Designed miniproteins, single chains. Designs and how they scored, part 84

Each design is a single chain, and the fold is of that chain. pLDDT is the mean over its residues in the fold that is shown.

## One batch from the design tools (miniprotein)

Design m2913
Fold by ESMFold2-Fast:
Structure m2913 (fold): chain A 79 residues (1-79)
Amino acid sequence: EEKKKAEEIVKKAEAGKKKAIEAMRRGTPEEAESVGGAMVGALESAAEASKLEEAKKKLLALAEEVRKATEEIVEEKKK
């Protein structure tokens, strides 16, 4: 069932976002940019491959959250 698979993908993406943010906080600014960029790219690719509009929107929203978190973490580390 596509809906159930989409929910699982979003749930795994949310867990991946949390782990990526924790990794970004522990690393250098350069490592945070690398981890954040990779996660955003993966989420955007998953959204583009999604057949369900609601799942696509959720994945793109998660990508924006990771992008903002990456910018904030990098900026804070450079202060």
Scores: mean pLDDT 81

Design m2914
Fold by ESMFold2-Fast:
Structure m2914 (fold): chain A 91 residues (1-91)
Amino acid sequence: SAEARAEELARDPEALERLAEEALKTGDRELRAIVARAVRLYRARAVAAGEVTPDQARAAELTAEYFEADEEERERLLERERELRREVAAR
């Protein structure tokens, strides 16, 4: 499941980085959502372990926000395109 995959990625920063690059390259919204969740889980674990530097905490939060924003923006753009197609077809 996506949740199980995010949990595994949160324990493996190298695999998480690799998947993040793939998600950006392919534009796969499901992969982007998994990456965002994994980044936040990684951050939460690092905070609990006392291992987070201010820069690492900031980077992780910005990364998660970026992937989340991209998902919302893609969904918004796709819906806007569908609306425009419907408007054109109605003419």
Scores: mean pLDDT 70

Design m2915
Fold by ESMFold2-Fast:
Structure m2915 (fold): chain A 85 residues (1-85)
Amino acid sequence: EAIKALEAGDAEAAIEKVKELGKEIKELAEELWDPEDAESAKERVDKLVEEFSEYAKDPEKRDEAIAIAELLEDALEKLKKAKEL
């Protein structure tokens, strides 16, 4: 969804989608991992969300923004599968 918004030229919608994605990943990390590992994961997720927000507004960095969104979507799917175990 974030990639679709970015492809449509709506950087603000893409950024909001990635912020929601990051929040869901952080919540799952808190449920599944030890507090120290969860804290490290949250820091990494926050950094990726910030980088996405910068890249999404830069036409020269659109490919980097898409790569970050794909990475976060993949991470969410893996965490959801881990929770189902």
Scores: mean pLDDT 80

Design m2916
Fold by ESMFold2-Fast:
Structure m2916 (fold): chain A 106 residues (1-106)
Amino acid sequence: SEAAERRRLEALKTMGEVLKITADTLEEIAPTMPPDMAEKLKKEAEKLRKKSEEYLKLAEGAEPGPDVDRVRAAAEELKADPKANLSRYAALVTGVLLREIATILE
């Protein structure tokens, strides 16, 4: 149905936007970390950015779901204190991505 397709496109758009925010944030905080961790964060950001671009292309013209704003707010907290907030950010992003994957698989 058109409603089911709109939900799938919203899910793909949400995933793409969340991965983009995460990639941008990891690149921004990488210089604040020890060199080995900084290099790993940059490599993960590159992988996430590529996957984000794939999802955003598939969902061109779709609107993202409300979890994108929650992730954006959490990214600002992560930038302010990476050591304190990285685990909480990772848990939030994982939860959002799993919910959107469940929507696509329906």
Scores: mean pLDDT 89

Design m2917
Fold by ESMFold2-Fast:
Structure m2917 (fold): chain A 55 residues (1-55)
Amino acid sequence: SFMEEIKKLVEKTIEEGKAQGLSDNEQELLATQVQMRLVGDRVEEELRRRQAELA
């Protein structure tokens, strides 16, 4: 489910970028940034949860 959420968000970001007239390179960079941010946020949430459980 999480990987499907990432895929959908990446696809939406690319589609929105095309609608705004962004280049293919700009679309890929934005999609990559969004993907990395979402993954990073999820990792931070899991680490915070585990630290709270271990404390």
Scores: mean pLDDT 80

Design m2918
Fold by ESMFold2-Fast:
Structure m2918 (fold): chain A 101 residues (1-101)
Amino acid sequence: SAALEAEKNLPEEDLEKLKEAVKKAFKGEDSSVTLYRSDISPEQVLLVVERILEEMLAIIVDVEITESEDKKVYTITVKFVSVLDREKKVSTLTVTLVKSE
């Protein structure tokens, strides 16, 4: 699985930051995280987020990836709904991927 390979390429600290950001989004708190990695693509970050959300019983309703003019910063915005939330409130997670040389 491409998602499993992407997860293996992230340090445990970055994976925990993503999981905590998802938990904050579910609570309606500010849900942004910044990753400083040159060895992972924004699409691979999205695959890891998708896997975390699936494990938390969440459904993705919208995804946007934006690239800076210098192609060094990517913003990944994921909107999702908890399967267990009767009100179907939309939560937003923003991941900023900074590719440092």
Scores: mean pLDDT 79

Design m2919
Fold by ESMFold2-Fast:
Structure m2919 (fold): chain A 93 residues (1-93)
Amino acid sequence: EAIELLRKAMYYTFLAKQAAAAGDIESALKYLDEALKLAREAKELSKAKDLVEQAIRYIEEAKRALEAGDIESALRHLDKALGLLGQAIKEEE
């Protein structure tokens, strides 16, 4: 259960990164909102709660960066979030 939620959160975070890189900020923000909902739900079920919480913080920072027009910082934060979500998934295995 936690694995599936984390995989979906990771997928939406990846879609947000692609949208942001393409300059589609509206789609990027929508994907990040979905990723945050899924990641917060996954955190309650996860063995790797600290990793998921860190990923959530990076996604929140990415949203703020996108809202401020700082796409480079947003992409960097999203890369960190993806890494943390991937590590959390491995901890569930």
Scores: mean pLDDT 90

Design m2920
Fold by ESMFold2-Fast:
Formats: sequence, structure tokens, C-alpha cells
Structure m2920 (fold): chain A 72 residues (1-72)
Amino acid sequence: SNEELLKVLEEMLELLEDPRLQAAHHPDVIENLRESIEYLKELIEKGIELSEETKQQVLGQLELLKQVVASL
């Protein structure tokens, strides 16, 4: 659901605020990822239904981001 997807996007934004992650990566990489997540959040808030492929990609990116943070 859009509500569950918003929760996933918000969790990703929280992970990007980890100071260890920010110290380990170039600021532009973190900012580009943040902007992409915020754009998707805006689309959902406007009532735009994301494709199933996009939803699966977002879930995959969350899992990768969790793994990166866990390895810091």
C-alpha cells in the first residue's frame, strides 16, 4: 500500500541521517539519494500510484541501505 511504501521511504531517510554513513560517503551521493526518496514521497502524497516494479526497487534499495549501515 502507499501507506506502507511511505513508511519504507521515511525509514530510508532516517538511515541516511546516520553520521557514520555520512562520514563514509561523498555528500553528493547522500544528497542525490535523499532527493530521489523525497521525490517518490511527493508522488505518493499527490496520489500517484507507483508501478509494482518501482515498489520492488524501493524495497530492494531499503534492504541494501540497511546492510550498508549495519557494516559501518
Scores: mean pLDDT 79

Design m2921
Fold by ESMFold2-Fast:
Structure m2921 (fold): chain A 76 residues (1-76)
Amino acid sequence: SIEERAREAVEETRRAIQETEETGSSKLNDTADAAARTMDLAVEADKQNRSWGQELFEATREAARAYAKAKAQKEA
């Protein structure tokens, strides 16, 4: 179901963030891919008028911030 996929996507995104923080730039692509997946699901949840779109958007924003931090650290 979309509910299960949303939960899995949030968990995968948070794991990708953790791995990026632990390994630095080596997991940047994984974090970007996870963010894209949560964003796609957030758009789908919003189209279906589901309240979970908020959690998916928040997970996507957290992933984007982690990506930006890791990328800045790599470039410094």
Scores: mean pLDDT 68

Design m2922
Fold by ESMFold2-Fast:
Structure m2922 (fold): chain A 66 residues (1-66)
Amino acid sequence: SEQDKQLEASIKSIQYDLDILLASLDKKIEQAEKEGNKDKLEKYQQQKKLAEAVFQEQIDKLKEKK
């Protein structure tokens, strides 16, 4: 159905955006670790945790609409 295609496209888009964001954050975490910058490390680790939670909630809400 059209709704099924839209749902799959939306989930795929969200997953793609999350993957790009997580890859960026992982690079920032690695750089912060190399620099010994604890404040940056904690900030980026927290951003990663929040990003995963927010994106998963968005996917779950989209699935519930069916």
Scores: mean pLDDT 83

Design m2923
Fold by ESMFold2-Fast:
Structure m2923 (fold): chain A 60 residues (1-60)
Amino acid sequence: SLVDEVIERMVAAGFSREVAERYLRELYARDKDEAAEMIVGAHPEASREEAIAALDARFA
């Protein structure tokens, strides 16, 4: 999923998978738009709406 690819990029950057997943879950809860922007940044072909749908499917 789009969210899992962002998690994999964070893991590649030195974060643990648990820390990366918690960071995105907490960001989604506080600022859904910012979470969507992180997803689109990793997937420029994805729309904001697709990013939000992926986040909702994973964390809502």
Scores: mean pLDDT 84

Design m2924
Fold by ESMFold2-Fast:
Structure m2924 (fold): chain A 78 residues (1-78)
Amino acid sequence: MEALKKGLEHYNEAVRLYEKGLEALQAGDTEKAAEYFREASKHFGEAAQYFLDAGNEELARKYGELAVKYSELAKKLE
């Protein structure tokens, strides 16, 4: 169950970074927000891959979509 554990670790880190990105947006720091959303996107993508390896295609799809969403958001802020 190492894949499931690593998927959860990356998911938790992605959520933490996403929350930091929202805080930066509220403060008007779009550059810092873009940085946090880019890092969150990376961790959501890694979580998606680990959940896919663990056989959870539904969570893999969901977190893969979040990775794309926050990658695109980061690009729009820069």
Scores: mean pLDDT 88

Design m2925
Fold by ESMFold2-Fast:
Structure m2925 (fold): chain A 99 residues (1-99)
Amino acid sequence: VEEELKKEIEEIVEEEKELLKKNTKPEEYERLTRVIEASANLLLEPTEEDLAIVREAAASNGSSTATLNSSLEELKEMVKENLEKRKELLEEKKKKEAL
């Protein structure tokens, strides 16, 4: 069960990295890739660095639901919700690419 979740997260992360590489400047690519990887790791095996990166990103985006003091559980819930949205966006992009 966890293996399926890990595979799904890895697939989404790889597809997002490919899209960012095509559509962003190298400096932006490195920064955004770090945030994407840190967010993915929160659902798997988070490190202190991953938590710091995600908290900083959430605070910078002006989210009322996340602050620098957000708990790991709160961040995991936000990442899960965002993962579903990211999945839908990737499917829409695949449909456009297939046309």
Scores: mean pLDDT 66

Design m2926
Fold by ESMFold2-Fast:
Structure m2926 (fold): chain A 65 residues (1-65)
Amino acid sequence: ELEKKIKELTEEQLDELFKKIIEEYKDSNSPFFQRIREIAEEALKSTKEEKQKLLLEIADMKKLL
């Protein structure tokens, strides 16, 4: 379900989601949330396919909380 929804997102929609994640965690002192921000920052520099993969990775990391 989540994977299918992410595959249907445009690159523009993916970039907006990553920008929101970066803003959400920009002032975090948690190493875990800093790692999520780093993944989001790297995703903005990547291909659409890699962006989809990295968004799934962030979603899975958040499920562990």
Scores: mean pLDDT 79

Design m2927
Fold by ESMFold2-Fast:
Structure m2927 (fold): chain A 93 residues (1-93)
Amino acid sequence: MTSKDYIEKEVEKLLKEGIITEEEKEKILKMPDKEALAELLRKYWEARKEEIFETLGMSEEEKEALDKAMEALIVDGVSAEEAQEIYDKLLAE
């Protein structure tokens, strides 16, 4: 799977889930692959973090630590494979 194919699939998924708007989809698809993957991870994390925090009963300290770790990882850039692994881990937790 190319990074482009992964980005297109994830953008459609986020749009269907109401996590992003059609305008945000257009912007992400125009980004370089690395920037698009970072933005997709950011959108997934922002949409899922509250649900994850609530489900796991995380303390405020744990929430802040995880949020900072995810933002650092997103900013540093990720491959399509790394993005998929991170997404799968967030979904599993």
Scores: mean pLDDT 71

Design m2928
Fold by ESMFold2-Fast:
Structure m2928 (fold): chain A 100 residues (1-100)
Amino acid sequence: SEFDELAEKAFEAYAEFKRILHLTLKLESEEEIERRIKRARELFKKMSPEEQLLLIGIMVKEGEDALKKYGSQLSEEQLKKLKELIEEVRRLYEEMKKLL
């Protein structure tokens, strides 16, 4: 469905945000982040549309909070890319809301 395509895109944009942020700041190993993303993806696919929408909304807030917390530790290029990823998650979230 159109909703499922938007939900998958939003999840993958947030996953990429987490990869870049956590690897750049050395918060987790590459193996640890990929394991967590894989598990989160499996759980996300089992969620209802309403649960997926709620989780994507949480991801937007958590991403914005992370940018405030860690922004000073990032290069201008890294910060721009991470902001663009969270803006994409927010845009997809707003489109998903219109389909419910």
Scores: mean pLDDT 89

Design m2929
Fold by ESMFold2-Fast:
Structure m2929 (fold): chain A 87 residues (1-87)
Amino acid sequence: EVEERALEAAENAARYPSLPFLYGAVKAMIEALDAGNYEAARKALELLVQAGHTELQPALDAVKAGNVDEAKKQLEKILEEIESRIV
């Protein structure tokens, strides 16, 4: 199944080098929002949410609503939480 393959890839990414990859991705999305690249941030958020990172859904919803400040705050909270767990 296509869904089975997508879930397997998401689970492998989440379990293997998931936290460093997620940290880098979240940081890149914040930088994209700071640079005004809202569509790039939205596409990245959609891909990660589809990959199983549903904790990013509030940030995705904020970007889709045009609430860039709210999206950045949500991503910064996630970044801090990941940073606390990695170190």
Scores: mean pLDDT 70

Design m2930
Fold by ESMFold2-Fast:
Structure m2930 (fold): chain A 114 residues (1-114)
Amino acid sequence: SEAELEAVLALLDRVRATLQALLPELAEELDRLTEEFSARLTEAAAAKDKEAAYEILREYSRRLADLVKDQPPGLRETVLSLLSYFIIQVGKLMDIPKEKVDELIEETAARLAA
C-alpha cells in the first residue's frame, strides 16, 4: 500500500539521519545511498516484486556495511542494530519471508564483523 511504502521510505530516511549524526564525514555518501535506494524500493513496491525488494535490501545492507567497515566496533554494532531493525520492518511491510529476513541479518552481521 501507499502507507506501507511511505513507512519504508521514512525508515530509510531515519537510518540516514541517525548515521549522519554519528558519521558527519560520510553525510554526502549517505545522502547518495539513500536517494538511490529510495528510488529502487519505490519501483519494487510499485511492481509488488518481493524478490526485487529482497535483493535491493541485500545490496543496501552490503553497501552500508562496506561504508562503515573501517569504523570502531561499537559504531559497527550500532549500524548492525539500525540495519537489523530496518530490514525487519521493510520485510514486514513488503511481505518478505521471515527466513530470508533472518538470513540477510546474519549475512550483514558477518560482513560487519569481518
Scores: mean pLDDT 85

Design m2931
Fold by ESMFold2-Fast:
Structure m2931 (fold): chain A 90 residues (1-90)
Amino acid sequence: KIKEIEDLFEQFKEAIKNKDYEKAKELVERIAEIALESKKEGDKETYEFAMKILEELRKLAKEEAEKTGDEMAKELAELIDDVIEKLKSW
């Protein structure tokens, strides 16, 4: 699972570079699924790693939104914030 999250993170960086925000959202959702499953299974290591990566994705999306003024990049950053808060509250 950790290697899968690492691979998804690399794909997210490429999606941001290519302004493929639809792909970026799908990648966020996949990482969130892994985080939720890991939390339910008691896999603390994978959950904590997934949460750390989601925080990094949020940072990258916010930087892209600031740099480009792109509303889709801003929406992506807001989506990631919502995902992180939901995972932390459960």
Scores: mean pLDDT 83

Design m2932
Fold by ESMFold2-Fast:
Structure m2932 (fold): chain A 105 residues (1-105)
Amino acid sequence: MTRVTARQAATEVSGDTVTARASFPVKGGATVEVTVHVETAVDEAVDVTVEVEAGGAKLQGTGPAAFRATFKADKDQTVTVNVTLRGVSAAAAGAVVAVTLVETT
């Protein structure tokens, strides 16, 4: 059985850093795929860090981009995705962070 949850995460701006957070309940035994899409309002490169709590994944790259992590949930838990954008205040202020979680049991 496959469940798909998509959420646009609210962004918070602090200096040249933009943060976004999304949380999803998942069932134990499921294979979880997390995709994070980062879009910027201007043609400026931004450093992206994606941290997936529960899966233990940390991804780094340059945005705009898509980042994907896959793991298996060993128990019923909340998966928290933290996204940090750095170094581009103008691009980051107009940034959109969308998180899609696909849960397969």
Scores: mean pLDDT 76

Design m2933
Fold by ESMFold2-Fast:
Structure m2933 (fold): chain A 88 residues (1-88)
Amino acid sequence: ADSILAGNKGIQIAGLADRFGGGKMVNRSALSLDQLGDLLTELGERQETLDYDGALEIITKALRSSDAPEDVKEELIEEFRDYMESLK
């Protein structure tokens, strides 16, 4: 795959985490700043082998490992899924 395509995927995945981290995840107390940093690092490290389904799995696992209420976790997972579908 072209390096431009790989970079665009990484930027889109980072943009997903930034969009939800900058306003939604932190404001909804779903992830701490440290947990968000770890998530962004993991997504960045895996960007070359990561598709949208793999990114959703990593994000879902991170949210399910948090101390956030289940309702907040489900809402954020649905928003991630909808956002990924909108990127097509």
Scores: mean pLDDT 59

Design m2934
Fold by ESMFold2-Fast:
Structure m2934 (fold): chain A 78 residues (1-78)
Amino acid sequence: SEAAKQQILELLLAPAENEEERFARYEEALVIIGVEKKKSVLSLSEEEIREYLESLGLSDETIDEFLKYFRKYREQRA
């Protein structure tokens, strides 16, 4: 949905005061992506996340930073 896309953009592009706040926003964005893809967060691939975020016009730098968080998220919850 357009609302979900806008929320993801706001979460990923908004300035964060610290790493904890940034990771909290990234986790919220990841949950929204899971809902949009109709998959559990842990079932998402890096490729489908990248393709989705690229479709929103996000920079490679922003996408790479988010995917670093996603790898850490999966490692901690596997």
Scores: mean pLDDT 82

Design m2935
Fold by ESMFold2-Fast:
Parts: structure tokens; C-alpha cells; sequence
Structure m2935 (fold): chain A 69 residues (1-69)
């Protein structure tokens, strides 16, 4: 079972396969924004696009893992 951080990095690498950035809770920047926008489009993430990997994003990823293991 993947962690929320692993799932976030899988989305990140799917969007930008050439990226070497690793996302974790507390990460900030455009790479987080790309993942959030993808989750809004593909999975209906309700949170803001502020470029922050916060507890709400982590909880949403945990819910996705629980629903689609």
C-alpha cells in the first residue's frame, strides 16, 4: 500500500517525468501546485491551489489510497 507521499510523487512524475523534485508534507512550490490541479481535475480535490503540501492534501491522498488500493 503506497503512502500519501508516494502517491503524490507518482502524480508528480506522471505530469513531469523529467522532474527530480521529491514531494513530502510541508513541500511548497509549483510542483505541489501541478499535483493539486491534477487532483482537482481527476479526483475532485476541494482544497485551494496555493502550492502547499499541507495536511488536507495528505488526508485526501490517504482517502484515494483507501478507495482505490
Amino acid sequence: RPTPEQLANEFHRAIRPDSTVVLHEGSTGPEVGWVVRALQRLAGFPGPVDGRFDAALRAFLEELIARQP
Scores: mean pLDDT 76

Design m2936
Fold by ESMFold2-Fast:
Structure m2936 (fold): chain A 81 residues (1-81)
Amino acid sequence: SPIDQLRTDIQNSQTIDDVRGQFNRLFSYVMSQITDPGHRQQIHDIQRETMGRLSASQTVQDARDVAMQAMDRMRGILQSS
């Protein structure tokens, strides 16, 4: 599935900027799948929080963990949409 491929792409990212790029692709994909305004707002809130956490990340592994946590939250909303 596209979301499983994005999980793999995030896990294989070698720089914080690569993680940020893959996370932005994940955000765009999830937003394309959701029509509910409340769920779309929740995804925007997760994106805003996650971008702040990624900017604070000091290691690639910290950035991967942040992006993976955001993906799990977004997946839950996507499955309920």
Scores: mean pLDDT 88

Design m2937
Fold by ESMFold2-Fast:
Structure m2937 (fold): chain A 95 residues (1-95)
Amino acid sequence: SEVEELQRQIYKFADKLFEEIAPPFEDLLAQGKVDTPEFKKLREILEIVSGLLQAVAERDFEKSLEYLDKLEELGVKTPELAEIRERIRALIEKG
């Protein structure tokens, strides 16, 4: 279904983002640099990704869109994120 395809696309996006964010997060954590703005930003991205995955699993696409907007505010700007946002908007407009 269109919903299941969108869920799979979002899961792939989240997995890719996690693979990009987790290594620098773990490196800063290992160095004890937990009070840095960089560490706090990476932690916030990981928390938002967790919330996004839960919202998508629950098929709460309006809440999923809110999490994607927060990722963009934190500087996560990719073509994949833009495509996902447009697909979610189209799905909400059809419902």
Scores: mean pLDDT 86

Design m2938
Fold by ESMFold2-Fast:
Structure m2938 (fold): chain A 71 residues (1-71)
Amino acid sequence: SEEEIRKELRAILDLPPREQHFALLELSFRRVAELKEENKDLPKEKQNELIFELNSELVRMAVELKREKEG
């Protein structure tokens, strides 16, 4: 799962800047939707915590991959 996300992010970072923006939004929405479906029985507050953690992880991975590409 993490390896798949890293592959998707790497592919997105190789796109032109305009396409990167839309691809990143699509990835975020899709992964959040999957997370909500997997955790639909949890209280909304717990779902929001998991969404925050997922988005934080996506940002961290994107920053790491950008650094790898630059240096």
Scores: mean pLDDT 79

Design m2939
Fold by ESMFold2-Fast:
Structure m2939 (fold): chain A 71 residues (1-71)
Amino acid sequence: SDEVFESAEKVVERYVREKLTAAGLPEEQIEQAVEDVRKAAEESRKQYGDDLDAFLRGLGARVAEVLAKYL
């Protein structure tokens, strides 16, 4: 269901927000990173549809790139 994909996205958004907050980034950059995570989740859902395992792997790879951009 859409709910499981949305739950995974929210968990990853929280993880990224916590990591960047702990690193001392300004709120504006944290919000940009969270938006990048939302876009990553949207692109992974478009690419993999209902394949949850593929979605999570794709999201993980894209989120690693987001973290590298801001850290």
Scores: mean pLDDT 87

Design m2940
Fold by ESMFold2-Fast:
Structure m2940 (fold): chain A 103 residues (1-103)
Amino acid sequence: AVKLEPASQEEMDEVLAFFDEYEALLAKQAEVELEGETELGIHFYFKRRAGGVLESFMLISGRDSEEEKEKMRKLAEAGLAVGSVQMESNGKSFTTTNSALSR
């Protein structure tokens, strides 16, 4: 693994807070689809199937900047979230999902 600086504590706390909300929803449903936005302007999308398998996880910065992309990379490397960089080709968005998010 590349030794990158960790995301700031505030950034990690914000991501973890929304994971707590997501876990509360999972306790009520076998399958969950959740979309939202953090205070830092990070858009998120989850889709999880029965059995606790995370099917899709997407984090999109509200800003298209290298700084925000770097923050997402650091969060993903820390194992807190599966990040995606929104890429557009011919009007289509591409995302990456299902890394080893801690089960």
Scores: mean pLDDT 46

Design m2941
Fold by ESMFold2-Fast:
Structure m2941 (fold): chain A 91 residues (1-91)
Amino acid sequence: MMSLEELLEELSRLMKEVTELILKHGIDADPEKLKELKERLEKLIEELKEYYKKEKDIKKQIYIGMWIIAAEAEILVIENVLKKKEEKEKS
């Protein structure tokens, strides 16, 4: 299991990569790369949820929870892009 600091660093890196990919390419972003990033984000979120459950400091627990919400929002953006790309290709 990664440390909390390592998890947040990796999560930040992945979220930045998703943002840069979508801002540069929009709906034309590589769907395989988006799927890879989504799977990696989901794995980090599950590890972060374990830290959230074990955290005794309310302030730290809130901070971890905010990161989980932000990462889950990023996954929703990826899913929306993938769905719109599939719909456009079938048209």
Scores: mean pLDDT 83

Design m2942
Fold by ESMFold2-Fast:
Structure m2942 (fold): chain A 80 residues (1-80)
Amino acid sequence: DDQLLRLTPAGLELARTMGEDREVLTLAELETLILELGVRENLIQDDGYIDLSGTPFQALADGAERLTLSQLIARLATPL
């Protein structure tokens, strides 16, 4: 998949916590990075939602407590 996304400032901040410094990622690369973060921080719920409540990452999602993967991607990046 060659869909390219430009990271927002919030997306760049989140990506840097995972060791990623590129400003442009593919959709698949950003999905993988968020899922790896979710596993590391135990954010993934049984219903597939990502729970950011009480984490440093909640501020990067404009205070959102629960998001789908697609909703979080939309807050962290814009399509090119």
Scores: mean pLDDT 83

Design m2943
Fold by ESMFold2-Fast:
Structure m2943 (fold): chain A 84 residues (1-84)
Amino acid sequence: MQVVANLENGVIKSSAGFSRKIDLVGKKPAEFVDAVFDELGPLVTMTVGTSQGVKRYENVDRATALKILSELKGNAVVVFEPAA
C-alpha cells in the first residue's frame, strides 16, 4: 500500500492512498506526516519527485520525513511506502 501527496511550497494540495477518509489539503507537513506514519507504520520509503529530479529515501522515520518535507520548495510529488 502507498500514500501519494502533491505539495506546493510545503502545503498539501492533494493526497491519496489512506484507508480512512482524511482531508489533508492545506495542512502543513507535520499533520500529514503523522497521518502517513499512522497508516504505514514506524518506518517508510519516500520517493520525492521535483523539477530537479527523483530522490528515494529508505528506512525513513517520522522526524526524518518531516525534515525532508519541510525542505521542499515549489511543486513536489511524494510517494510513501511501508519499509521493506
Scores: mean pLDDT 77

Design m2944
Fold by ESMFold2-Fast:
Structure m2944 (fold): chain A 95 residues (1-95)
Amino acid sequence: TVEQKVEVANLEQKRKFGVSLDDGDKEALTKALEENPEADPLEVLRQIKAQRAGVSVEDFKKREENYLKVSYTKDELAQREAQYQAELKAKGLSA
């Protein structure tokens, strides 16, 4: 469902970036997923954030990758990814 896809994106933000989706991001993501229910919620969220920042999706992705590199060690990034995947599995969610 759209609600499950929003939760997939919310969990990634919590585990990889340490911040939950705000209400504005949740509303924008929900609307976009209602228009395209088969879309990848993570890619849709990236598009929304890139548009808000006034940059391309590719440039925004590089910005996120740089943030993670300066914020966490390789081991910490691996642990955060593992936690994200474990929570998805525990909640019966898929990307």
Scores: mean pLDDT 79

Design m2945
Fold by ESMFold2-Fast:
Structure m2945 (fold): chain A 87 residues (1-87)
Amino acid sequence: SDEFVKKYLEKAKELVEEAKEVLEKAKKGELSKEELKKKVLELQEELGLLEIGIGVLRIAGEDEAAAELEELLDELEELLKELEKLI
């Protein structure tokens, strides 16, 4: 369904934008190491949940949406690797 696909993609896009914002704040020294660790953990938990969504979309035959979700989650994973270097 359109709503089902939309929810996964919107959530992934929101997390990518949040990770970018957290990275910029961390680079400016606006976050403590404890705040940064908490944000990284929260983003890692959300990433893991959305990775399950790739399989769900593929089972549903939504292969194009699954591929877009996979690309967004790959971007999120790279942002998380950059954030982890700062803790």
Scores: mean pLDDT 87

Design m2946
Fold by ESMFold2-Fast:
Structure m2946 (fold): chain A 89 residues (1-89)
Amino acid sequence: SDLERFEEALRNTLKDYGVPADVAEAAIAAGVEVYRETKNWVEALVAMVRAIAAQRPDLAALAEELIAAIRSGDMERFIEASTAFFKAL
């Protein structure tokens, strides 16, 4: 299914950025659950970022900026915030 392909692509991306497998699986599970409840990809992405940040308190400020960027709908801000967040992982 499209959701299964998305999960696999996201798992591979998080692995490439050095996110531990348990953190990656928790993030994917959180995002999938929120999407199933809300049918809202913005809230699903926010849930995934929060799940990763819960394991990395040192990234709290970068996670907060990325969540704000996701909610703003500003693609340029999202690219900058996501780049900073994933490079810090």
Scores: mean pLDDT 80

